# Designed miniproteins, single chains, continued (2): the designs that were tried, part 76

Each design is a single chain, and the fold is of that chain. pLDDT is the mean over its residues in the fold that is shown.

## One batch from the design tools (miniprotein)

Design m6792
Fold by ESMFold2-Fast:
Structure m6792 (fold): chain A 80 residues (1-80)
Amino acid sequence: SILEKTRELVLEGASVSVEQINLYMQIKVYEKEAEDPSNSEKEKEEAKKKKEELEKRFEELLERSKEIDEKVKELIEQLK
């Protein structure tokens, strides 16, 4: 059913959005740690590496979110 597939994709999209928000919050924490003048150069480098790993995951989720949005739009158009 188109309705069932739409529902499943909407729920997946909601899950992806929650993960994106959580990743964004973590990225901002590591960004601050990387820029904090009280931190050692080693701590700043470790924070920068962690930020880059999280940013890569965020980009993967952003692409998945776009894919889900496009598929949901296509399914909704079929219901008209």
Scores: mean pLDDT 85

Design m6793
Fold by ESMFold2-Fast:
Structure m6793 (fold): chain A 55 residues (1-55)
Amino acid sequence: GRALIIRIATHDTGLSEAELRALLTADDAERRRLAEKYGISVASLRSLQAALARN
């Protein structure tokens, strides 16, 4: 479920639980900001957002 994905993603990416929950409604600008802050690709964040939305 979503809670398990959030726990794993927090460990793997360094994003907080609050930032991961905010990712569900994030626009392109917010995704870019998080990508730059945590050193991950926008494509990876988009994939994570889709996974969180499905669970």
Scores: mean pLDDT 79

Design m6794
Fold by ESMFold2-Fast:
Structure m6794 (fold): chain A 55 residues (1-55)
Amino acid sequence: SLLEEYAKSIKDILESEGYSVSVEEIKKAIRENNENTLEAYRKLKEKLEKEKKEK
């Protein structure tokens, strides 16, 4: 599905930036943000950065 493809793309981007997150968590974030993939990415990145205290 398109949701799975978008979630995988976001996962690849976040992993390239040093974060670890599941496809299922990304799918949930997309759904919770009215299927806005950009907003889901932004919120996930902010959360992961804050929790890990990484650059």
Scores: mean pLDDT 76

Design m6795
Fold by ESMFold2-Fast:
Structure m6795 (fold): chain A 47 residues (1-47)
Amino acid sequence: MEEERRKKFNEEIKKINEEMLKTDDPAEVQKLRDKYLELRREYGRWG
């Protein structure tokens, strides 16, 4: 379970990074940052 979630976390992070690179819209960037923070909290408050 933890291992699969770690892999999904990495995939989600890659996707967010790619979307941030594709857009320079400040509003969209803020939403992507929020998703990133939610993922960090979700995957065990690792850091």
Scores: mean pLDDT 73

Design m6796
Fold by ESMFold2-Fast:
Structure m6796 (fold): chain A 113 residues (1-113)
Amino acid sequence: METLERILSLLDEAIQRVDELIKRIEAGEATPEQVKAELDRIISLLNEARELARKAGLPGIVQLLDAAITLANEAKKAVEEKNDKETVISYLRAIRKVLEAARDQVRAALEAL
């Protein structure tokens, strides 16, 4: 897989995991421990994508991934501080929007050859 295709794959998995986590929290089907574990998985995927983007010389994508990682850590803190589910979901929706922007930039870079 090309580096850009790998970044795209990581972003697609991260977006899917965010969407599934939002759904589980809204349904009351996720414990705080499960939410934190899934956020750790998402952060891991984003850190891998960030390192690949850095090595590929894609500073705009790196900045978006840094923002998404920051939001994911804020979401973990909100869970640890026992904030309401609406606050956690708000962070997850913000993460999703940032990841969509990163994915669009990766797709544009891939199509530019």
Scores: mean pLDDT 88

Design m6797
Fold by ESMFold2-Fast:
Structure m6797 (fold): chain A 61 residues (1-61)
Amino acid sequence: SGIHLALGLMAYSIEDYELAIKQLKEAIALDPENSRAWELLAEAYEKLGKEEEAAEARKKA
């Protein structure tokens, strides 16, 4: 839903990448076709050095 995507964006903006990932996974659970949530999830994983998880998320965006 839009709420979880917004919370993920806010968490990302304050550099809380673990919280961003948690909220973005909730957004994706509610709407797996949300390309924006997958893109942001990939970016959050990249910030944590999780390049394989980032690549997998980007593939689904």
Scores: mean pLDDT 85

Design m6798
Fold by ESMFold2-Fast:
Structure m6798 (fold): chain A 55 residues (1-55)
Amino acid sequence: SPELEELRKLLLEAVKKYKLSDEQAAEASAEVLNALETEGFEGARKALEEALEKL
């Protein structure tokens, strides 16, 4: 879906920009996917921002 593609792009950009480890990227991805299923695209974006703040 377009929303999943955009979230994957944002996550990959964050991984490259902040040089996340595989573990950090996997954790962020899981949180984003969970939020997308329960709260939709806006919730998923907030989950990504929160995951990046935990760094």
Scores: mean pLDDT 79

Design m6799
Fold by ESMFold2-Fast:
Structure m6799 (fold): chain A 92 residues (1-92)
Amino acid sequence: SMELEEAAERAKEALEEAGATAKIEIEGDTLNIELSGLSPVQITSLVLQAIGLELDGAQVEIKIEGDTLKLTIGGLTDEQQLEFLEGLVGLA
């Protein structure tokens, strides 16, 4: 949706203003997220949030390479996608 794409752009801009690099793509019920330049604490926070979504039935794939975090989260409602993207703004 347009609202989700706008939320993704806001999250990307907030993270980039904080010195990170962000790539966020929405494919139906799936979020594809690639983040670099995050602190270990920020990475841990995001991983725990993603695990919480997996416990609620989402399909979560996590790849960590140094300070680069790659997340694929599928099976999300629009509300869950929006909430996660808003969480990324708060993380920055």
Scores: mean pLDDT 82

Design m6800
Fold by ESMFold2-Fast:
Structure m6800 (fold): chain A 120 residues (1-120)
Amino acid sequence: SIKVTESGGGTVKEGGSLTLTGKVSGVDFAESSVSWYRQRPGEPLEAVASIYGADGGRVVALSVAGRFTPSQDVAASTAYLHMENLKPEDTATYYVAVKPLSDPKAAPAYGEGTEVTVLA
């Protein structure tokens, strides 16, 4: 019932910037956690940033701190990840994961992802 659609990926040169977008439906966006994950080629899924519902509290992984900034438009049920000073190691498929805050044991709902390629 929860649908997530990511967009905004593409190919950029090292030092470039991209903003990823995640559209969410089928859930109360204001009362949901929205997290950005990535999967680098040959690596496990890695959490990069999260925003927690109505309080707007956020967490950013140390690996991307100072370069990646999550934000959201609650009225539009849209999540954003602004990525600056991109590095070849940021090459990955990026996913939005959504989970209702009322059910901390629920498995997150993921979209199909958006691919980012950073050329050295």
Scores: mean pLDDT 87

Design m6801
Fold by ESMFold2-Fast:
Structure m6801 (fold): chain A 61 residues (1-61)
Amino acid sequence: SMTEKALKAVEELAKKEMPEATAEVFRGKPIAVVEPRDREEALAAIPKLERIVKEGYEIVK
């Protein structure tokens, strides 16, 4: 399925760009997840996670 292909692409990008991130499925869509230790780190990670997910979807097209 497209979800499985996108999940794998997001997982590969997350491992390359953010080794601590994992790929998950949320509402049937792949996402990249990281559990930062503090609030500042969490806020800084959001733009990068959004980019990884977007690039993962583009790879499967």
Scores: mean pLDDT 76

Design m6802
Fold by ESMFold2-Fast:
Structure m6802 (fold): chain A 69 residues (1-69)
Amino acid sequence: SALEEALFAIVKAFHAKDWDGLLALMSRHLPAATFARLAAALEANKDNEAAAMTVVAQGLQEIAARAAA
């Protein structure tokens, strides 16, 4: 499914430390306000793997929740 492909692509970008690719994918699937909040949190925490992973997980949950609604 398109959702599964999007979630996989985001996880792949995170593991590759491809922040630009990750942000581009998230911007496609999230409202502008939600994206701006998560992008700022990711930028603040990109050198802390555990914190960055938490931000990415929040983004994935938001994308999945929107697809399920």
Scores: mean pLDDT 81

Design m6803
Fold by ESMFold2-Fast:
Structure m6803 (fold): chain A 66 residues (1-66)
Amino acid sequence: MMTPEQVRELEEAAVEALRRMGLSAVSLLSPEEQKKALEELKKLEEEARKRAEEKVEEYERKLEEE
């Protein structure tokens, strides 16, 4: 079964992949749209990181309850 450390690594890798995809998409936009998209991407990254941490904490709690 997956360890909490493995879950954290996978979630971090997913956030990094989303960041790279977002940057590639942003490069296709106009300069004005790029500024707005980068600001929005930063918010999405922060939410994704928060979600990843919550998932790891939930997994750790579940293991302790078993």
Scores: mean pLDDT 74

Design m6804
Fold by ESMFold2-Fast:
Structure m6804 (fold): chain A 88 residues (1-88)
Amino acid sequence: MGKEAIELAKEAARLMLRAAELYARGLRGDEKALKEAEELGKKAMELAKEALELAKEDEETLKEVEEILREAMEEAGRIVEPALREAE
């Protein structure tokens, strides 16, 4: 049970980071990367929701899932922020 939630959270985190990389490229003029970032971002959100749903009955697993997702969101922000400032 808890292992499945953690694995889904890790996969969601992986997709979030890939989406952030593609989104940063999209902001620099790669329209194809922007579209790919949108699709991967949607998949990441779906997996994150499923991970949280599976973890809701186990406080310790929920904390671990939330931490994995928080770290991924912070890393994604760090990847995207410079591209947002450079985009014109």
Scores: mean pLDDT 84

Design m6806
Fold by ESMFold2-Fast:
Structure m6806 (fold): chain A 100 residues (1-100)
Amino acid sequence: PLEEGLRALSAGNYEEAIKHFEAAIAADPTNGVAWLLLGVAYLKAGKYDEAIEAFRKAIEADPSLKPEALRVISQAYRKKGDFETAEKYEKEAEEVEKKL
């Protein structure tokens, strides 16, 4: 499921990528990487609110993904035109990285 999703994502088939990552999550809901990739597929598809929710789920499933997830949450807010919220998440990502 993850490999098929990644192939679809690289080919620009974002809706297909979403279905493959959803299948991976259905098989293992604790797979933070699958949630992160689902968020990226939503972001590429222009579904910014769904992307943000998936990135938050990635952090819940795997807290070690927090720096990466916060950066792409910031990107999603920038795509929505919410630059203030984007900057907030970007600063939070930097603070988390400093502790690693």
Scores: mean pLDDT 85

Design m6807
Fold by ESMFold2-Fast:
Structure m6807 (fold): chain A 82 residues (1-82)
Amino acid sequence: SMMKEELERLREEQAKASREGLTPEQLKEHVDRIAEMLLKTRVEMKEKETGKPVSQEEIEKIKKEIEELKEKTLAALEEAEK
């Protein structure tokens, strides 16, 4: 639940930032930064939950999910360009 609340907060911050007059380039950089943070956080949480290093398959799965989210976000930003 905490992680879901954090993701919702980040989504709201992203939407508000676009209204504050950030350039498309700044929004892309922000999306990249968030994606890197999410990858680190998910891997660390899995390691704490299992008490073991995250498997290569799990890391690849998490990375794929984050890359898909990143691509969707960047595509939406490009289509919303004035």
Scores: mean pLDDT 70

Design m6808
Fold by ESMFold2-Fast:
Structure m6808 (fold): chain A 76 residues (1-76)
Amino acid sequence: MMEKEKKEIEEELERLKKLIEEAKKKKREADAAALEAMKKALEEEAKRGKSIREAVIAATAAALREIGRQIDAELA
C-alpha cells in the first residue's frame, strides 16, 4: 500500500468513527450498524495493504450486506 493511500484510509476511518458516534447519539441504530460494517471492512483491507479503491469497494459491500441482513431480519 502506498503511504498516501494509507493516510487517506486512516483519515476515512476517523470520519467513520465520528459518524458512528453521532448516529448512536441520535438513536439511528440501523445507520450506526451499516457505518460500523463499513469501518470494519475498511480496517481489514488496510491491514491487507490494499489500495484505497479496493478498500472502498470492500467497505461499500459490507454496508450493503448489513442493510440486507436488516431487511432479512425484519422479514423473518
Scores: mean pLDDT 73

Design m6809
Fold by ESMFold2-Fast:
Structure m6809 (fold): chain A 80 residues (1-80)
Amino acid sequence: MEEFQQELDEAAEAFALAVRLVTGKNELSRTTDPEKIEQIKKDYEELAKRARELAEKSTNPDIAAFYRGIAEEAEKLAKE
């Protein structure tokens, strides 16, 4: 049962990071304010770091791969 809860917690964290990625992308597409753009890019940098850390710590290879995908996308968006 504890293993099931850990899997749910990992899935919830992964989902939260994916939502942050999508939300930031939507905000970026709708704003021309340079201050807001810089804030979104900073959020992407933080999201990429968090996703990399979670990928390294994940015991589930599919979830680890998902985190790596989020990190790579966030890193790209931070540079754009």
Scores: mean pLDDT 75

Design m6810
Fold by ESMFold2-Fast:
Order: C-alpha cells, then sequence, then structure tokens
Structure m6810 (fold): chain A 67 residues (1-67)
C-alpha cells in the first residue's frame, strides 16, 4: 500500500503533522479490521511521541496486513 510507505517517509522525516494526516486518510479508506487496529496503534504511538523504531515496526505490520 503506497499510503503506508508515505507514512513511513513522514515518520523518518520526523514530520508528525503529515504522518498523522496520512494515518487519518488510511483509517478513512480502510475496511480491514486488522489494518484499522494497526493504524489506530500507529496514530496513538505518534501522538504519544513513542520511539521512531516502535512506530516503524507498527507500520511494517500494517504494510504486511494491507498486502
Amino acid sequence: MELIDKIIEAVENEDKEKALELVDEGLAKSTDPGLIELLEGVKEAIENNAPKELILRLLDAARAEAA
């Protein structure tokens, strides 16, 4: 899913605002409960300033779910 790759890029660039906008877009477009749960976890991690490594791990799981 290209959107998840864009979220990964925003996280790597430490652009919290853009990462949250892209996560909200993914949540609005997703109908897969597993992907929704992972994206909600990513949003919570970003909002709580979790370590970048944790956020990227959740995004890798979301990308696998979306494939």
Scores: mean pLDDT 82

Design m6811
Fold by ESMFold2-Fast:
Structure m6811 (fold): chain A 95 residues (1-95)
Amino acid sequence: DRAARLEELERRAAELERELLENGRESVVAAAEAQLAFLVEYVRLGVLSADEALALLDTWEAGLPKLKEQGLSEEDVKRIAALIAAAKAEIKALA
């Protein structure tokens, strides 16, 4: 049961990361918020270390300029950056 749920969460997190690049303007922020919530839960469940999660968040942050080039507004990019910063703070509090 739990193992199947963890595998499904991993699959959905990877899917949402791809969808951040493909899903267009109107749903990108919501997808990012959901993906970040999944990442925090992975750390809480002990599936992912805080260091691993922070490294992944640094990778996503480095990808933000591509979202702007793909037509995402500067305000939406700033909002995703703020959500990443909040997730980093929450993960550090869990470590």
Scores: mean pLDDT 75

Design m6812
Fold by ESMFold2-Fast:
Structure m6812 (fold): chain A 78 residues (1-78)
Amino acid sequence: SAGAAAARAAAERLIAEGPEGARTGAAGVATYVGRQTGDYAAAKAAGQAIAGLSLDAAREAAAALLDETAAAVAARAA
């Protein structure tokens, strides 16, 4: 889906750009999660947490959050 592609692009930016990329990519992940779940406060907190991690940890955390968000959206649609 377009949302999944945007989420992957945000996670990829965390890997490519170093610490500045981690902050920028985390904001993109937070925006996507907030739009999908409607919980912008939780999404912002998750994005800030990811921005504070190392690049490898940020990638893993972002990927896990995106997978959890996709599962939650699918469950609500069912």
Scores: mean pLDDT 67

Design m6813
Fold by ESMFold2-Fast:
Structure m6813 (fold): chain A 64 residues (1-64)
Amino acid sequence: SSAELRKKLLELIGEILRIIGEIEDLELKLKRGEISEEEYEKKKKELEERLEKLKEELRALPDP
């Protein structure tokens, strides 16, 4: 149904935005010296890989 499609779309967008926020938080922690550059690069890579998969899932959804 269109309602289920909208729900899935909103869930994917919400998850994408959460991951983007986590990347921004990592950048802030790096600037504050709360995290090492090595730990930042490792965690950022993991988040970027998750983000890419979610973007692919979003692109695969049918148009309303």
Scores: mean pLDDT 84

Design m6814
Fold by ESMFold2-Fast:
Parts: sequence; structure tokens; C-alpha cells
Structure m6814 (fold): chain A 100 residues (1-100)
Amino acid sequence: SEKAKIIEKFVEIVHEVLNEISSKITDQEILDKVRDYVNKAAEAAIKALEEGKSFEEAKKIFLDVLREALAAETDEKLKAYLEEFIKKLEEKMEKLIEEL
């Protein structure tokens, strides 16, 4: 289905960015926290897509969840990785939206 293809593309981009950021993280606790935040954001965005929301709306939901996590964090390294994740994801998703 068209919806399934959109969800697949969304998940693929999230995984690509997570792999890029994860390759730089040597601290297991920071890596686990990044994965936890990304998974929570992904669950919210995928739910929105399943409910018929647009790719752009799902992107906004995903980024809003991560930005709230970033605002609540006190660990400077974790903050830096979350900021880099947000930037890379936004760049990759904007490119995909232009290609849809």
C-alpha cells in the first residue's frame, strides 16, 4: 500500500541517521539513551502515519519529541549527539519530501 511505502521510507531514513550518529558514540550509556529517544520519537511519528497524517506532519511530530528530550537533558555529550541527529534527519527528510 502507499501508506506502507511512506512508513518504510520514514523508518529507513531514521535508521540511516541513527547508524551515522551511533558510529561516533563510544559511551554505551549515551548510545542507549540516544536509541531510546529516537525509538520514542519514531513510535509517535509512525502512529501518525498509520492514522493517515502526511510525511511532513510525521516529521514535525518526530522532531518535536526529540527537541523536548533535548530541552530536558543535562548531559552535554548527549545534547550534542541529539542536536546532530535532529540536523541530519531534517536535511535527509527535506530532500525526500522534495522527491515525493
Scores: mean pLDDT 85

Design m6815
Fold by ESMFold2-Fast:
Structure m6815 (fold): chain A 65 residues (1-65)
Amino acid sequence: ELEEIKEQAIKNFEDVLASETDPEVQKKLKEILEKFKKRMDEATSVEQVKEAAIEAGKEINKALK
């Protein structure tokens, strides 16, 4: 189910945010999460969800650096 996949992807991102203790990094992650949630809302296929998750993962790695 597409909605279940979207919910799981958002949950995984929220877990990353919850594990972060640096307020500046948390701020960056919250901005990335907001953008990711918008992309999830617009996604109409599993492929689009996967692409959005890959891009979000790259942005998270960049923010953690």
Scores: mean pLDDT 80

Design m6816
Fold by ESMFold2-Fast:
Structure m6816 (fold): chain A 83 residues (1-83)
Amino acid sequence: MSEELKELAEKLAKEAEKLLEKAREALKQGDYEKAKEYILEAEILLGMMRIVYGLAKLLGEEEAAKYIGELIDRLEKKLKELK
């Protein structure tokens, strides 16, 4: 369970990072509508990661919760830099 939650969060984080990079590229090209769509998709994935974090905490999986929380913090920082 612990390892599966970490793997799920890692996959979600990877996809969110790809979306944030696409958003950055769209902003550089002046395509604000595409950038907004990619940012929204990344925010949805971050929301899913927060649910996974909550599940890890609820199950007492402290190591997994800490790791997932660190992934969330890094992505939130990257997302904030784009706004």
Scores: mean pLDDT 85

Design m6817
Fold by ESMFold2-Fast:
Structure m6817 (fold): chain A 69 residues (1-69)
Amino acid sequence: GPERERALRRALEGAKRAIEEGNSVAAKFGLQELARLGASREELEELRRVAEEAGDKETADFADRLLAT
């Protein structure tokens, strides 16, 4: 519903911001929340790319594990 969609968008925004700020702990938390909220495979793959481009290996590896599930 609209509340879940809003939570999903906020979690996406937060995870992306955390990656851009170099906060791997917050980024991994955001990715985990996204997975629980039912984020699409494509959305998780985009965040993995953002993490890779930022040099955040921990967040990229975490996203890979979520995508494998």
Scores: mean pLDDT 83

Design m6818
Fold by ESMFold2-Fast:
Structure m6818 (fold): chain A 74 residues (1-74)
Amino acid sequence: ADPEEIDREAQLALALIESAVTLNAIDRGKATKEELENTLKRMREALQLAREYGDEVTAKALEENIKKIEEALK
């Protein structure tokens, strides 16, 4: 196992978990605008990483979650 591969997989997994937690907070009316903006920044970075490595499944999941968080900011 390559440490860079492990770090990449960990970053993508953490981004998916964070996005799920943020979406739950939105559904519960407990997310702040600052929290949403911070999560969007991290998710966009993770999306770039997923696309760079051809992780289409993770990229698609991140795109859908980003869209939902962006809608919550309107």
Scores: mean pLDDT 82

Design m6819
Fold by ESMFold2-Fast:
Structure m6819 (fold): chain A 72 residues (1-72)
Amino acid sequence: SDEDEIKKYEELLKKDPNNAEALLNLGKAYFKLKRYQEAKLAAEEALSIEPDNEKIKKEATELIKEADKAMA
């Protein structure tokens, strides 16, 4: 479930708080649950950790855009 995915990524982040991929996946799980503000914050944190990672940059930017659109 999406709730199980959230718990999984929260545990990964407890062990490695700079895991940008785990933050991005946590953000995607929040988005599926319509927790748009939490999704946006997780994606922004992922970008902050790895600003030059093209995959994180592309996917996190798109997630932020979709979260903002959903909250408009």
Scores: mean pLDDT 87

Design m6820
Fold by ESMFold2-Fast:
Parts: sequence; C-alpha cells; structure tokens
Structure m6820 (fold): chain A 98 residues (1-98)
Amino acid sequence: MVTLELTAPASVAGGQDLTVTVTVKSDTPGTYKVVLSYKNLDTGEEGSVSGEVEAGKTLTLTISNLTAGSTYEITAKAYDVATGKLVGVSEPVTVTVY
C-alpha cells in the first residue's frame, strides 16, 4: 500500500501560487505519477497538476490562478508508472484563497 502525505498552507492570497508538497511513502522501490486534483468548493470548477517522483521522496507542485474568495479541496492520487495502476489516494486538504 502506498501512503501519500499532502502538505499545503491553510490559506493563500489570490493571484499568488499555491505550493503543495506530496511525500510518497512506499515499501516498494519505483516511480509514481502523482496527480493533484483541486476543486473549487464554491463554484465546482476542477483542475489538476501532475508530476513523477520516486518512492520515499517529496514532489513539489505549484497551482496557479486560484480564485480569490474561494475554498479549494486538494487530493493527491498516485499511479505506478510501470503498470498505470492507481496505488494510493491522500486525505483531502482544504485551502482558503483570500
């Protein structure tokens, strides 16, 4: 089982980039594709950013153009690059854009 630890600030100013860090904890060596999904809870608009990271390492992803006055829910999914299989899902985190 792959565990994803998602770290983001609780709030960010509108027009600034949101930096999210994802740590992939796995007992299996390999490369994982991490897809960060962000959903505007006020409008229902969704987006995603992705990157690849090795087991036990931290991936930093940046989300731009967030709408001021909105609350976003961010969830990470990890896919095994070799198989394309979904292997992990993070707990969601909430970020307020002011």
Scores: mean pLDDT 83

Design m6821
Fold by ESMFold2-Fast:
Structure m6821 (fold): chain A 101 residues (1-101)
Amino acid sequence: MKYYEEGLKLFSEGKYEEAIKKFEEAIKEDPNYAEAYFNLGLALARLGKYEEAIEYFEKAIKLNPNYALAYAGLGRALALLGKYEEAEEYYKKALELDPDL
């Protein structure tokens, strides 16, 4: 998917605001694209927008309940907001889904 791949390239270059726009375009083309929601959440987290990042990780999980990386992202964002108990629970869920994390 063109927009998603462009977003990944921009993200890898540290261009998080530009990456977000590309991931939003990818979501508009395919609203069920769990990976686009996840990477939008990651880009928001890199900008310190942890509460917004959590919303997108939750959307990724709703689309793919076995998305281990989305649970890990949610846990990290919660930890950065000081919600350590909630963060630990999501990290445990991520490891249950993918023990190699």
Scores: mean pLDDT 89

Design m6822
Fold by ESMFold2-Fast:
Structure m6822 (fold): chain A 88 residues (1-88)
Amino acid sequence: SRLEELKRQLERDLEALKRQIEELREILEDEEKLEERLAELEARLRELGLELDLEPERRRERMRVTLEAAIGLLKAAIDFLERLLEEL
C-alpha cells in the first residue's frame, strides 16, 4: 500500500538525517576534520572563481556556528518526521 511505502521512505529519511548529525558532530569535535573541510570548501570556491573574504580565525568560528545551526535544524526535522511517522 502507498501508506506502507511512505512509512518506509520516512524511516529511511530519518536514518539518513541521524547519520548526517553524527557526521557533523564528528567534524565539530575534531579540529583536524574541521580544517580539512574548510580547506576543501576554499579549494572548491577557488575553482568557481570565488574567495572567502574572511580571516582564518573568523572562517573557523563561522564554520562552527554554521555546523551547530545545521545540527539544530536536522534535530528539528527528525522530531517533526518522527511525530509524522507516529500519526501514519
Scores: mean pLDDT 78

Design m6823
Fold by ESMFold2-Fast:
Structure m6823 (fold): chain A 82 residues (1-82)
Amino acid sequence: SEELREKVLETIREIIDLAQEKGYDDVVKLADEVARLVLSRDLTPEQLERIIELLNKAKEALENGDFETAKQYLEEAIRLAR
């Protein structure tokens, strides 16, 4: 769904903005990779829904200052999108 893709990309942008503000360069790079895969791949609605769940968990981890947990969720999203 185009709407799901838009929500995924919006959540990625929010993660990038938050990570840049906090200086979490590794998180920015991982979030950029998720965006690249979402933009270049014809992902199923089920894949997009699972990705957005992982992105929301990554965002929550970043808001709590849990940088390592955020990286793990983004790495899972990358694996799922490949």
Scores: mean pLDDT 87

Design m6824
Fold by ESMFold2-Fast:
Structure m6824 (fold): chain A 71 residues (1-71)
Amino acid sequence: SKEEAKKLIEEAIRYLKEGDVFKASRLIMEAMLLSKDNPETVKLLEEALRYLAKGDIEKAIELLKKALEAV
């Protein structure tokens, strides 16, 4: 559901602020599966994962916040 996807994204942001990139990445991937009917949200979540792979946690959090607005 949209509400469940929002909660996962909010939790992912919290884990990134705590430094838990592995847990955050899992939550982002789960949110993507719940958001497959919303291409804008999926795109923002995919971009967040790409920035996490590059070590840019700050940019990933920005993209996750935008994804919350798109859900």
Scores: mean pLDDT 87

Design m6825
Fold by ESMFold2-Fast:
Structure m6825 (fold): chain A 69 residues (1-69)
Amino acid sequence: SEAEKYYQQGLEAYKAGDLETAAKYFEKAIELDPNFIEAYEYLGLVYVQMGKYEKAQEIGKKARELFPE
């Protein structure tokens, strides 16, 4: 799917150390598929590594609301 393509681009950027580009692609993956749990997990990790702790907490809260187990 299109969401999976953005997720893969996010992983490539993350592996390259481009955190800003990785976050952008994971955000797009979530926009297209709000149930994409792996995209939330990586986006949270990326935000923490960028020092964007408030955004990381917001993503973590949203993920817990959508995936409560």
Scores: mean pLDDT 85

Design m6826
Fold by ESMFold2-Fast:
Structure m6826 (fold): chain A 65 residues (1-65)
Amino acid sequence: MGKRVRITALVDVPQAGPDSLGMRAGETVEAVILERLNETTILVRLVDTGEVRRVPTSFVRIEEI
């Protein structure tokens, strides 16, 4: 997809594994959406590190930038 977005944690997001994105409530990261894995999870590439992470969509706000 290649769409650049800002991801904002609405609540504390626990890191479920080494490939999942953990965030504190109110934290923001910039990422590029690579794939939608299912209704509740997307795969993103973090802009700052280039790392690929899974993000649970129910705990975050995703805004295009």
Scores: mean pLDDT 80

Design m6827
Fold by ESMFold2-Fast:
Structure m6827 (fold): chain A 75 residues (1-75)
Amino acid sequence: SEAARRALELAVEALRAAAEGDMERALALEEEAIALGRQSPAAREAILALKGALAASLPSDASLAEALAAAEAAV
C-alpha cells in the first residue's frame, strides 16, 4: 500500500541520514515512520519486515535493497 511504501522510504532515509552522521534528520524521519506505523497496520508490518531483514544481514546498500524488497512483498 502507499502508506507502507511511504513508511519504508522514511525508514530507509532515516538509516541513511544516521550513517551520514545527520542525527537530527535521522530522528525526525524515524519519528515520521513510527507515526505512520501507528496509524497503518500495513506500514507497521512493512517496517517490522525491514527491521527483521536488516537484523539478519550486515548493513550495506545491497542489504537495504534486499530488505526493502522483502518488506514490500509483505504488503
Scores: mean pLDDT 69

